# Designed miniproteins, single chains, continued (3): the designs that were tried, part 34

Each design is a single chain, and the fold is of that chain. pLDDT is the mean over its residues in the fold that is shown.

## One batch from the design tools (miniprotein)

Design m9237
Fold by ESMFold2-Fast:
Structure m9237 (fold): chain A 71 residues (1-71)
Amino acid sequence: SQEQLDADRANMRAVARELIEELKKKIEKGEVTRDDFNAAIAALLMAAYAGDEETVEEARKVLDEIQKKLE
């Protein structure tokens, strides 16, 4: 149903936003790992599925920052 699909997208959006905020805190502490890189990819995909362009942009920025710290 459309209601179930809308609920699933809302849940994906919420999870993506929560992951992004957690990852931002880890970046600030300098405590990022390869698992955090994988979490950033997951957040990006969830945000994309949810159709939240703002959260996709935030996830992309977080992914780039983690990548730089792991290099």
Scores: mean pLDDT 86

Design m9238
Fold by ESMFold2-Fast:
Structure m9238 (fold): chain A 94 residues (1-94)
Amino acid sequence: DMEKLEEIRRRAIEMMREMLRNNQPVSPELAELLSKLLTPEQRVLLLGQVSGLAARGRLEEAERLFEEWLTAQVNNDQERLEALEREIDEELNA
């Protein structure tokens, strides 16, 4: 159901923005929403990078990465997901 996936995406993005703005850890509710969209491996990779960017004061980039990943996931945009994974790898090796 595309409408339900889009609603989950929208809620997850708003919750992540709130968490990042208040320097809060991922809530159980947000973790549950992400479990509906992402594999465990994708969640670890994405949340690790988002948290790393936020810890370094790069909040705008953290929000962008999270939003683009969830949007690509909902749209089954494999090419964009692979591009985002490469961005993470390049950032870790820069």
Scores: mean pLDDT 81

Design m9239
Fold by ESMFold2-Fast:
Structure m9239 (fold): chain A 73 residues (1-73)
Amino acid sequence: MEPRPEDVTDPAMVPILIAELSSPDERSRLGAALALGRIGDPRAVPALERTVAEDPSERVRAAAREALRRIRA
């Protein structure tokens, strides 16, 4: 059974998750933001900051802000 994007915690997935933040699918962007926050890899910071600034979805922006908070803690 394939895991949901938000369930991913593998650091090797960071480049894939960063690409998913640019997906046209809101569900994929939300899951990627949550997963990047769980992984805590600072390589995701610029992409998450772009998502906070530019994403049309309040839900995705909120997830990206929470991810940034977790990475910077």
Scores: mean pLDDT 78

Design m9240
Fold by ESMFold2-Fast:
Structure m9240 (fold): chain A 68 residues (1-68)
Amino acid sequence: AAAERANEIIRFAAEAVQRGLSPEETRKMALERGFSEEEADNIARATEALREHGIVAPKLRVEAPEPA
C-alpha cells in the first residue's frame, strides 16, 4: 500500500506536468483530490524535478529548440 500510494503520487505528478500545470497548481489540485499536505508537497517537488529534466508531454514541443 505504501509503495502503491507513492506510485499514485508520481502518476499524478506526471499527469499534471503533461497538462502543463505549474508545481504550485499541481500541489493545489493534489489537495483538492484528497492528498495530504505532505503528499501534495512531494507531488509538487516531483513535477519540479520532471520539468527541470525537461520531461514534459510530447504535445509540448516548444521550449525554443528551433535555433541550433
Scores: mean pLDDT 67

Design m9241
Fold by ESMFold2-Fast:
Structure m9241 (fold): chain A 70 residues (1-70)
Amino acid sequence: MEKGDELIERGEELHAKFLSGEDPSRETAEEAIRLYEEAARLYEQAGDLHGYIAARLKAIGVEIDIELLN
C-alpha cells in the first residue's frame, strides 16, 4: 500500500503541473496516467478495492483533462 500511495502522490504532482501550465505537455499527463495505473495494479494485488477504484478514477480524470485541453 505505501508504494501505491507514493505513486499516487507523484501522479498528483504531475497532474497538477499539467493543469497549472507549469508543464502542460501531453507527455507529463501521460506519465501521470501511468503512475495512477501502476498504483491501481498494486492496490488490486493488495486487495484494496477502495485504493484501486480511487487510482482508476484519478487516471480517468487525467484522460478527461487531456481531451478538454486539446
Scores: mean pLDDT 84

Design m9242
Fold by ESMFold2-Fast:
Structure m9242 (fold): chain A 66 residues (1-66)
Amino acid sequence: SSVLDTVGKAFELWKKGEEAKKKGDKETAIKYYTEAKELLKSLEPVFPGAPAAVKELEKKIEEVKK
């Protein structure tokens, strides 16, 4: 379904953000985490795991900004 496809894309973006963070590319990490967060946030009404995932991504974005 389109919901499952969107969840998959969000987690792919999250993984890319983690890879960028590991390389010290803060700008790219923030970009991917933000894109993953926006996709998951759009799914909050229909995907029960979305609120927790969004909160984790918000923490990761703030961590990278420091």
Scores: mean pLDDT 84

Design m9243
Fold by ESMFold2-Fast:
Structure m9243 (fold): chain A 77 residues (1-77)
Amino acid sequence: SQQQLDQNYQQLIDDAVRLSQDILRLRQDNPSVSDDLFSQGTQHVGDSIGIAVSGGSIDDGRRHILLGQDLLNLARR
């Protein structure tokens, strides 16, 4: 349904915002985190939001969130 689809896009935006906050927090707590990892994580946030706003594939948006989370996990090592 349209309502379920709208909820899925809102959830994707919420997940992207959370990931953005986690990336900024990690960098604040760990200033040695590479600019490249920060840029890649931020790009995945932007791509996920772009997909949600354009009405693109929710699966593609979720994939970007997962890739960004994997980068955070690598940076935490």
Scores: mean pLDDT 84

Design m9244
Fold by ESMFold2-Fast:
Structure m9244 (fold): chain A 100 residues (1-100)
Amino acid sequence: KAEELLQKGIRALREGKYDEAIKYFEEAVKVDPKNAEAWFLLGVAYYEKGEYDKAIEYFRKAAELDPSLEASAWFMIAEAYRKKGDLEKAEEYYRKALEL
């Protein structure tokens, strides 16, 4: 299980070490490709780094793997679209996140 990699990545993320967090989360999804939490956290790390398209891709992957993450993933996708200036897409995903 990828738990130790997730804990290291979460610590790096908390410290603002986004490239380090990405490396840990990339190894986590490599070890366990079905770990939806790892895909979600990889999305968070890319979002914090300002790489919004990659963040959206990984949030979608997390939602596909675990329905319990759908609302959180849609909310983060909305935040990423808002940061990109796509306010119409942002509103669409905020609405989806709030309606479940």
Scores: mean pLDDT 88

Design m9245
Fold by ESMFold2-Fast:
Structure m9245 (fold): chain A 63 residues (1-63)
Amino acid sequence: SEEEKLARALEHMQRGVDALKAGNYEEAARHFREAAELLKDVNPDLAEGFESLARYAEKKARE
């Protein structure tokens, strides 16, 4: 269901934020990518936001 996808995306968002705060950028990027995938058909604008966060984290991991 859409509610289940949103709940799972919220969990990945929370774990991604925690990883980002800890400087674990590769882990953060993975969680944000998973949140985006869960939301792409439910809320495309929110999914795009998470894709942007994943790209940011991926860039930080390589710097």
Scores: mean pLDDT 87

Design m9246
Fold by ESMFold2-Fast:
Structure m9246 (fold): chain A 71 residues (1-71)
Amino acid sequence: SMMERLRAEIARLRERLAEAYERYLRGEISREELLEILAEAAEELARLYEEAGLEEMAAKYRELAEQLRKE
C-alpha cells in the first residue's frame, strides 16, 4: 500500500539523517553540509507525503526545507 511504502521511505530517510548527524559530530562534515542534507531530506519527505495525499504534511516539510536553505 501507499502508506506502507511511505513508512519504509521515512525509515530510510531517518537512517540517512542519523548517519549524517553522526558524521557531523565526528567532524567529517560541516554544519553547512549537514543543513543541506536536512533540507534535501525535508524536500524528499514532502514529495512522499504529497504522493500519499497528505498535503498539509507535505506543505510543512517544503516550508522547513526553504527555512533550512535561507541565508
Scores: mean pLDDT 82

Design m9247
Fold by ESMFold2-Fast:
Parts: C-alpha cells; structure tokens; sequence
Structure m9247 (fold): chain A 65 residues (1-65)
C-alpha cells in the first residue's frame, strides 16, 4: 500500500517538476508564496506529507493552465 502510494506520488511529482520548469517567474513566485502560507511547525505524519505534496502538485498544474 505505502509502496504503491509512493510510486504514484513519485510519478506525479516528476510530471509536476516538468510543468514547474515551464512556469513563468511570476507563476513560480505565486507558488512559493502559496507554499509559505501552507507552512506549519507541526511534524506531519506520512499521510499528511503525501496530502501536502499532492496539494502542491495540483497547484503547479493549476498555475500551468
């Protein structure tokens, strides 16, 4: 289960990284500001970390449109 989730996350992250490289400097700045607003000092468990990464991936996809 965890291994399958990790594999899917890695594949999505690779796609998001490709999209991130195509983003303008303005879009990259917006993404960074959005991520800063999501920052927390709490230690996230694995599921919470995966959810956060998926949110970041979705934000990158949204900005790339």
Amino acid sequence: EDEELYKKLEEEAKKAEELLKKLSEEQKKELKEWMLKKKTDKVLDREEQVELLLEIIEKIKELSK
Scores: mean pLDDT 74

Design m9248
Fold by ESMFold2-Fast:
Structure m9248 (fold): chain A 61 residues (1-61)
Amino acid sequence: SLVATIEGAGAKITLTLDGDKITVEVEGAPEEAGKAFAEYVESNKEKLLPGIKRLLERALA
């Protein structure tokens, strides 16, 4: 699986891609912002998954 961590401004976002499954974890951000981001990814998973996969693969290259 691919894992990318984005950390800045007191917040930490961890994206885990395992096949066609993506898990989003948010720490240190306001609860509303973290929840909104996770819900956006979940609701748009089929549209975002190919883009997120490409971003994670490029970030790790």
Scores: mean pLDDT 68

Design m9249
Fold by ESMFold2-Fast:
Structure m9249 (fold): chain A 61 residues (1-61)
Amino acid sequence: TKKYKALVDFVGVDPNELNLKKGDVVEVLEEPNSVFIKVKNLETGKEGLVPLEALKYLEEI
């Protein structure tokens, strides 16, 4: 399963987007569409969407 670590704090704009704290690890739950990835924040247990543009703020681990 693919995991990413947040390199910076990220605040979601829409209610379905996750807020991430620098250092949070997220797990990919579903393959992305062209706009969003569905992930689970392993630190908080919350699931939601992250915009594909935000992948540049995530490091694959």
Scores: mean pLDDT 77

Design m9250
Fold by ESMFold2-Fast:
Structure m9250 (fold): chain A 84 residues (1-84)
Amino acid sequence: SEEEKERLLEVIRSTAGVDAKKLVDELMKFLEELNLRSEAEYLEELYKKITDQVKKEYPNWSEIVRERRIANLLKHELIKKLEG
């Protein structure tokens, strides 16, 4: 629904500056509360895909720096999907 979409966007926006794991954990809890299984599966697959990409491209970066990059890419893709 439009209300659920707006709530998801607000959660994503309010997690500015957090690492990817914390963002995913908070979004997964929210999606589970709403029984949005397809969206939860999409989030898990997207997180895995982005994590693998960043690890491949930046193997010499510290884990904390990679997690910030993953969080930024994940937020970008999620906002794009939700806004269209």
Scores: mean pLDDT 76

Design m9251
Fold by ESMFold2-Fast:
Structure m9251 (fold): chain A 62 residues (1-62)
Amino acid sequence: SMAERRAAAKAAAAELLSQNRPVEAVAYLRAQGFSDAEIIEILKSLGLSEEEAETVLAFGRL
């Protein structure tokens, strides 16, 4: 299901962010077929603000 795919992607992204690897987290999510809007939603679900999520997406930096 989409919910299961999003949960798995969120867990992987959380792990990469915990390792200070935001560029790889975004690249991983894009490789999984998520759009930029979906990536922002996943990052926000991990506790990032919308501004922080957009910054990570654009520059790979928190």
Scores: mean pLDDT 80

Design m9252
Fold by ESMFold2-Fast:
Structure m9252 (fold): chain A 64 residues (1-64)
Amino acid sequence: SMSPIEKLEEEIKKDPNNADAYLGLGSLYALRGEDEKAKQYFEKAIKYGNERQKKLAQAMLDAL
């Protein structure tokens, strides 16, 4: 079975505007202490997300 990161990367390959997948990747990289990667993914979630997803991504970005 694929890792959670590999699954989210596959979703982004299918839909590069998938804000939920970017939120998921940002969260997983933040848990690993990879803050710069987490930041890049949260910025993508802000770019492509709806109002709720943008607010969530901003809050997570501010917590890094």
Scores: mean pLDDT 87

Design m9253
Fold by ESMFold2-Fast:
Structure m9253 (fold): chain A 88 residues (1-88)
Amino acid sequence: MEEFERFFEEARRELAERLREWARELGIPEEEAERLLRAAGETLERIAALVAEVHAGDPERAKEEFRRAVEALGEQLRARLEALAAAR
């Protein structure tokens, strides 16, 4: 499913760019942002594998399921960064 693999890589890149931007805006240290990016990348890989298996033969459903998961993860990461900034 090369189409889904390209979609996954693009979504991962976009989330990484947004997370780094959020961290910069909130004054979060680069080392903390990179730690969260590693964890997020691992989570996205697991989600991508799961949706590809569940929706084998239906790339559009796999993409939509993955898109929702990326959005939810992004919201959780944003909230985590905001909480870290508030605790400083």
Scores: mean pLDDT 80

Design m9254
Fold by ESMFold2-Fast:
Structure m9254 (fold): chain A 99 residues (1-99)
Amino acid sequence: ALLSPAEALARVAAIAAGAPLAALQLAVAYRDTLSEEELLDLVRRGATVVTAQVLARTAPEAREAVRAGLAAVEETMIATARRALADPEAAEAEVRARS
């Protein structure tokens, strides 16, 4: 069954709420293993998969709003990952405080 517009937007909001912490956790976990380019590619690939999964279940009238919302979430995750790579000690402390 397809998600109604309200259900689809609620799902985008739930994803948005968890996205900054998820980006911080990825950056902290992989900072010594992945380059910045590889880490940002991982974030973009994850966002692509999530977007495809949510859109596949979204009513046609809500798909544009969902796509726009998830694109904004991806930008926030990329910005958060870049911030974490610029200040790894602060990022590790934030993950510890929020976990």
Scores: mean pLDDT 87

Design m9255
Fold by ESMFold2-Fast:
Structure m9255 (fold): chain A 59 residues (1-59)
Amino acid sequence: MPPKVDMEAYKERLLAGEPAEVVEEEIAAQLVAMGIPEDLARKLARHEVRELLEEIAAE
């Protein structure tokens, strides 16, 4: 299965008030576990969390 994270579950955690940095860390850890290099995993995690926060904050 290609590397994937459950972005919907993380979006719910952000909506519940969980800090973005905690969610970024968990997404990055999942990507590393899937074989993605740590540097790229952190970059992708930040991008994904940013997109989720933009969806949540959209007006």
Scores: mean pLDDT 76

Design m9256
Fold by ESMFold2-Fast:
Structure m9256 (fold): chain A 60 residues (1-60)
Amino acid sequence: MEVLVPSPEFREKYPVLAAAIDGKTVEEAIAWLMEETGVSEEEARRILDRMIEQGLLERR
């Protein structure tokens, strides 16, 4: 099962978000973002996908 691992840059820029999603699956991180920020599932997924694409967030 793949989990999310924040980069050092991500941890520095977004410490609360990095701590919240560290070790979570993509699905768990989406659920957390929806609960915390009120964004849609689609928007939460787009945010995470963009962070992964930019190398700020890794799947392991």
Scores: mean pLDDT 82

Design m9257
Fold by ESMFold2-Fast:
Structure m9257 (fold): chain A 84 residues (1-84)
Amino acid sequence: KPPELEVETEITGVKSKESEDLAKKFQEALINAARKAGATRLRLRVTGDANSFVGGEGTITGASVSPEELGRIAAKELPSTRLP
């Protein structure tokens, strides 16, 4: 069973269900990557505009990987999605 990871996530600016669904999928990919890296805490902020996912910020604790590396891993799980 995966270790318990403390997660804090926030989605702001999204105005459509499509952009919110995309943001949630991106968060799930990052959370899975953080768990695999052995993180104890993950903080994510996802920012959208009216109909799009435009950005994200995050911090990770207890893992041996950088936030940039986690973003790269998450992007690979989302075909046709670009990192901001």
Scores: mean pLDDT 65

Design m9258
Fold by ESMFold2-Fast:
Structure m9258 (fold): chain A 60 residues (1-60)
Amino acid sequence: MERREKAIEAALEEGLTPEQAQAIADSVLALGDMTGDSDEEIVELARRAAKAAVNERKSR
């Protein structure tokens, strides 16, 4: 399966909207492509970023 699809699913599981999950997945994929991170590392980064975003949710 595609890295991007897995990253989007991980972000969605943390409670982001599809648009937010896609944005996080794209950012993490771009970073991971440059650093040579594994698919699993990229998915974990997306999940952690999404969880942090939800926990740090500021107004607007």
Scores: mean pLDDT 74

Design m9259
Fold by ESMFold2-Fast:
Structure m9259 (fold): chain A 65 residues (1-65)
Amino acid sequence: MSGPVVRAIQQRLVQHGFPATVDGVFGPQTQAAVIAFQRRFGLNVDGIAGPKTKQALADLLGVEL
């Protein structure tokens, strides 16, 4: 996953109250934040920012990720 896409995901997670470092690297901290987001919104908890997780992040602001 490219740095700009990872940064966008990290920024969205922080905006929704999930702790993540905005460094453009999909590391363990970002994965933990994705897992927390997935748990909160009833998604499959796999720690992967796949299409369903990206769609859920985008739906909160009507913006595609």
Scores: mean pLDDT 70

Design m9260
Fold by ESMFold2-Fast:
Structure m9260 (fold): chain A 69 residues (1-69)
Amino acid sequence: SKAEELSRKALQAVRDGNYDEAIKYAEEALKIDPNNPLAYRVLADSYYRQGKFEEAEKWRKKAEEALKA
C-alpha cells in the first residue's frame, strides 16, 4: 500500500539521518492510515534525534496507544 511505501521511505530517511524528511513521510503515511504505530515511532525517534524531547514524548505515547488498538 502507499502507507507502507511511505513508512519504508520514512525508515530509510531515519537511517540516513534525514529527520525532517522522515517526519514528512511519516506524516503522509498517517494521513492515509491514522492507526500506524510505525509512523508514530518514526516521528518520536526523529524529534528525539533533533532534541525536541517534548514533541518526541507526544508521538511516543501515540505509538504506544496505536500498538494497543
Scores: mean pLDDT 84

Design m9262
Fold by ESMFold2-Fast:
Formats: sequence, structure tokens, C-alpha cells
Structure m9262 (fold): chain A 67 residues (1-67)
Amino acid sequence: AASAAGLRAVLDRQAEEDTAGLPPEVKERVRALYDAAHAAVIAGDYETAQRLGREASRLVEEARKAA
């Protein structure tokens, strides 16, 4: 099995858990950021992956503060 598929499944679950109860637009943006972070990890670009993951976390925090 490709490690990419396993990591993708973990990120999908994490995105759903982190965005539970948030608007669909926020969920889609977080998923897109996690997808991009996953692609960066697969490419060996861990700096970009960290930045994208941090941006996703910040988006979730901002959405929770607004709710």
C-alpha cells in the first residue's frame, strides 16, 4: 500500500474532526490545505507542508473564535 494513501486517510479524518460543526466553506478550505500539505510531504518539501498545516490550524481557530 502507498504511504501516501495511509497519510491521506489520516489527514481526511483529522480534517473532519478539526472542522466538526464549522461551515462547509471552512471545511473545504481546510481539506484543500491538508491536501496541499500532503502533496508537499510526498514531494519532500517539509517546510511547505508545515506552513500549510499551520495555516489550516489558524483557519480552524479563527472559525471557532467567530462561532
Scores: mean pLDDT 75

Design m9263
Fold by ESMFold2-Fast:
Structure m9263 (fold): chain A 74 residues (1-74)
Amino acid sequence: MSLEELKERALERLEKWLEENPDASLGEMNQKVGEIVRELQAEHPELSREELQEIALAVARKAMEWYEERKAAE
């Protein structure tokens, strides 16, 4: 599986969780991002630190964008 495919899977996991938890706090989102990254590391122990950081950053950006959109809607 490519890094791009792994990012896509990580984003899918986050999106499903956000749909189920629309009132999630920033702290809860940060915990979920960390959980997703740990799950991917466990499934793909061959992933480098750099690859994990790229995945983590992509997921964290998605979470922050979603949080800012909700904050703007309030």
Scores: mean pLDDT 80

Design m9264
Fold by ESMFold2-Fast:
Structure m9264 (fold): chain A 78 residues (1-78)
Amino acid sequence: AREKFERARELLEEAARAAEAGDVAKAKELFGEALALIREAAAELLPVSREEAERLARSLEPTLERAVAALKAAVAAA
């Protein structure tokens, strides 16, 4: 579960960079992959430890916010 959150963070960082570079298609693909991993990790962890799932989700917030903001800006510019 934790490893999936770590991979999701890396993919969100890559998605943000791709969006910042204007590669909307790559950014969307990477963002979708990150969200799928977050969903899988949350599904595994929430029944066992909601507190741990919430803690890991909160640790992703800054990276997720950056990726969302960059993708929105790139889509609006396209």
Scores: mean pLDDT 77

Design m9265
Fold by ESMFold2-Fast:
Structure m9265 (fold): chain A 74 residues (1-74)
Amino acid sequence: SEELEKKKEEILKWVEERLDAAGVPQAVRDAILRTVKALLDQAKNEEEIEDIKETVDRMVDLVVRLHQARAAAA
C-alpha cells in the first residue's frame, strides 16, 4: 500500500539524517542506505517494517559508534 511505502521512505530519511548528523562519509552512508532499502523492499506489512526498523536502529548506532571511534583515532 502507499501507506507502507511512505513508512519505508520515512525510515530511509531517518537513517540518512542520523548518519549525516554524525558526520559519516557519503560513501558509507550510501552503502548503509542501499542495505536498508534492500531490507525494506522485502517487507510486505507493518510488522515486518517495524522489525526491520529495530534492526536498522541497532545497525546505525553501531556504524555511528565505529565512525566516531575511528575519527578520534585518525
Scores: mean pLDDT 83

Design m9266
Fold by ESMFold2-Fast:
Structure m9266 (fold): chain A 74 residues (1-74)
Amino acid sequence: SLEEIVARMREHAEGLLERLRELARTGDPAEVAALLRRLIATVDAEIAASTDPAIRAVLEEYRERVRALLEEVE
């Protein structure tokens, strides 16, 4: 179902965010910032391509959390 897809997308996003936070803590700040900017651009493209509002909402939530992490590393 769409609800199960959305739940799995959220679970996947949480795992990716945990890895990004680890990279932000241990990696080179300039390289991490560049990676996060590229990731935001990729997510923006996915949001623009998405037709389902529930899927868009999950992507927008993920984008905001990646943006917040970028602000922390800059």
Scores: mean pLDDT 86

Design m9267
Fold by ESMFold2-Fast:
Structure m9267 (fold): chain A 67 residues (1-67)
Amino acid sequence: MEKLKELFKKYDKDGDGKLTSKEAVDVLRELGIPTTLSQVVDIANELGIDPVYLSFEELLKIKEKLK
């Protein structure tokens, strides 16, 4: 939990509390979850989430779908 928040803040370069899907892929890979941009985008679309920008809560939902 703590590492995910730390990585989210590290990749949130605009300070808007959101990540691009590409930055989300990097965060997930740093957590030891091998994923691709296509997988993140597909899961976001399935959940009704805009894949362009992801909040911390939306990233958690996507992470749960990847297991």
Scores: mean pLDDT 79

Design m9268
Fold by ESMFold2-Fast:
Structure m9268 (fold): chain A 55 residues (1-55)
Amino acid sequence: SEEERRRKIRELVLESASYTLLALKALLEGNEELAREYLEKEEELAREVERLLAE
């Protein structure tokens, strides 16, 4: 249903935002490697959101 699709998109967007915040924290702590890992996870989730929006 459209409601289920919207719920899933919302959940993925919030999860993606969480990784952005974790990446920022890692950068502030000087851990560029960990920040890159979190940003890669954010990017993967963002692509899933785009896939669902394109349906």
Scores: mean pLDDT 86

Design m9269
Fold by ESMFold2-Fast:
Structure m9269 (fold): chain A 68 residues (1-68)
Amino acid sequence: SAADQLRELAEELRKDPRIEARLVGEDTLEIRVSGDVTTLIGLALRIIGDYPEVDVKVEGDVITVTAK
């Protein structure tokens, strides 16, 4: 389910010390990355590829992931 994918994503992101992931409400994850725009875009593309049941938005230096 989308909620299961969101939970699995949050646990995977916790393993990387460059990434700060915060759950905002029950269905939304806000992600910040220590790095450049290339690092941010690369992470967003990986999430889109690996978690097809979530919606991904990138604005500035923040990635927002929402369960569908």
Scores: mean pLDDT 80

Design m9270
Fold by ESMFold2-Fast:
Structure m9270 (fold): chain A 70 residues (1-70)
Amino acid sequence: KKEEFLEEARRILENLRRMKALAEQHPSLRPQGEDVGRAAIDYLREKAEEVGLPKETIDRLVEEIRRIME
């Protein structure tokens, strides 16, 4: 369901923000954060397309993740 996907996406974005904050305090975690950010983009893009979200919505989600991570 689209609602289930949006809830999952919200949790992923929140977790990415928390990981970024940790990487700022602990620079050794920075490479791991970059890998997780890329994996999150790929995962959310694929799942959003599967549930039939418009390209515009998918692009906004991807930009939000990139904004959080870099």
Scores: mean pLDDT 74

Design m9271
Fold by ESMFold2-Fast:
Structure m9271 (fold): chain A 75 residues (1-75)
Amino acid sequence: SLRQQGQQHLQQGQQAWQQGDYRSAGDHFEQAGDYFEQAGDLNSAALSYRRAGEAYAKAGDMERAREMFERAARL
């Protein structure tokens, strides 16, 4: 299901974050948000996009970070 795919990407993002791979963490958290949003799970989508924003910011990608925070705020 879409929600299950979102959860899978959320787990992969958390694993990447723990390894210090903030770029990969951001990509996985963003994908998790996309799947949760498509599933109508707006709370999980907002949380995932916010985590993606934090990960992109740590990776130095302030443009993507801002995009993710704005996407989370819209939900």
Scores: mean pLDDT 91

Design m9272
Fold by ESMFold2-Fast:
Structure m9272 (fold): chain A 57 residues (1-57)
Amino acid sequence: ELADRVANEAGSPVIAASRILELYKEGKITEEEAIEAVKRRHEGYAKMLKELIERDK
């Protein structure tokens, strides 16, 4: 899956979360896909990502 591929190419969970957020903002992945990909790497960053997405609504 695109989100997992991009996250795996990142050097750290923080960079992975940043890249995944960028893909979501570009409309290339869904909110669910973005949160799941980040959660597999770091649950705390997934929670922060969800809050950031909700703030942008």
Scores: mean pLDDT 75

Design m9273
Fold by ESMFold2-Fast:
Structure m9273 (fold): chain A 112 residues (1-112)
Amino acid sequence: SKAAEAYKKAIELNPNDYNAHNNLGNVLKDQGKLDEALKEYGIALYIAQEIGDRNGEATSLSNIGNVLKDQGKLDEALHYYQLALEIAQEIGDRNGEATSLNNIANVLKAQN
């Protein structure tokens, strides 16, 4: 897509652009390119961790969980959602906490 090409160009200009990697991951996930989406979200996670962006870490962990869920890797998805929940609780992000709890509940329901 034109969006994926634009994000790839942004990454060429700035390889440490968290938003470009995260947004490229979103576009790739929407295209069903799940392994490529995981790679981009993993890079975004690494960047967020290096700069101490706890909100970015939680977002990337949740996005990784969403891809793993789409791959049917429910136990791995649950683990990533739990990590995102812990960060949301640490930083007082009530919306992030609610989103993570809903994702966890959906995985647990799918396992039963």
Scores: mean pLDDT 91

Design m9274
Fold by ESMFold2-Fast:
Structure m9274 (fold): chain A 81 residues (1-81)
Amino acid sequence: SHMAEELAQRRARLTKRREEVEKQKKNIDSYLEKMRAEAEADPARREELERRISAVQKTYDENLKFIEERLAREEAELAAA
């Protein structure tokens, strides 16, 4: 049925979006780990790098919150269908 096809397409889209969020998490975690390693390796730049890490983490956490809320809403709508 057309309804079953639409639901299947919505599920596939949600799966893709979840996979993209997980890729973005891995990318930012990798980036932050590199910055932490640099901060540990260079005491002269540690304070500057720690401030940059905190700023990046804050921006990431804020963006992730909005993405997670949108995905959760769409998942709830799909579960109710």
Scores: mean pLDDT 84

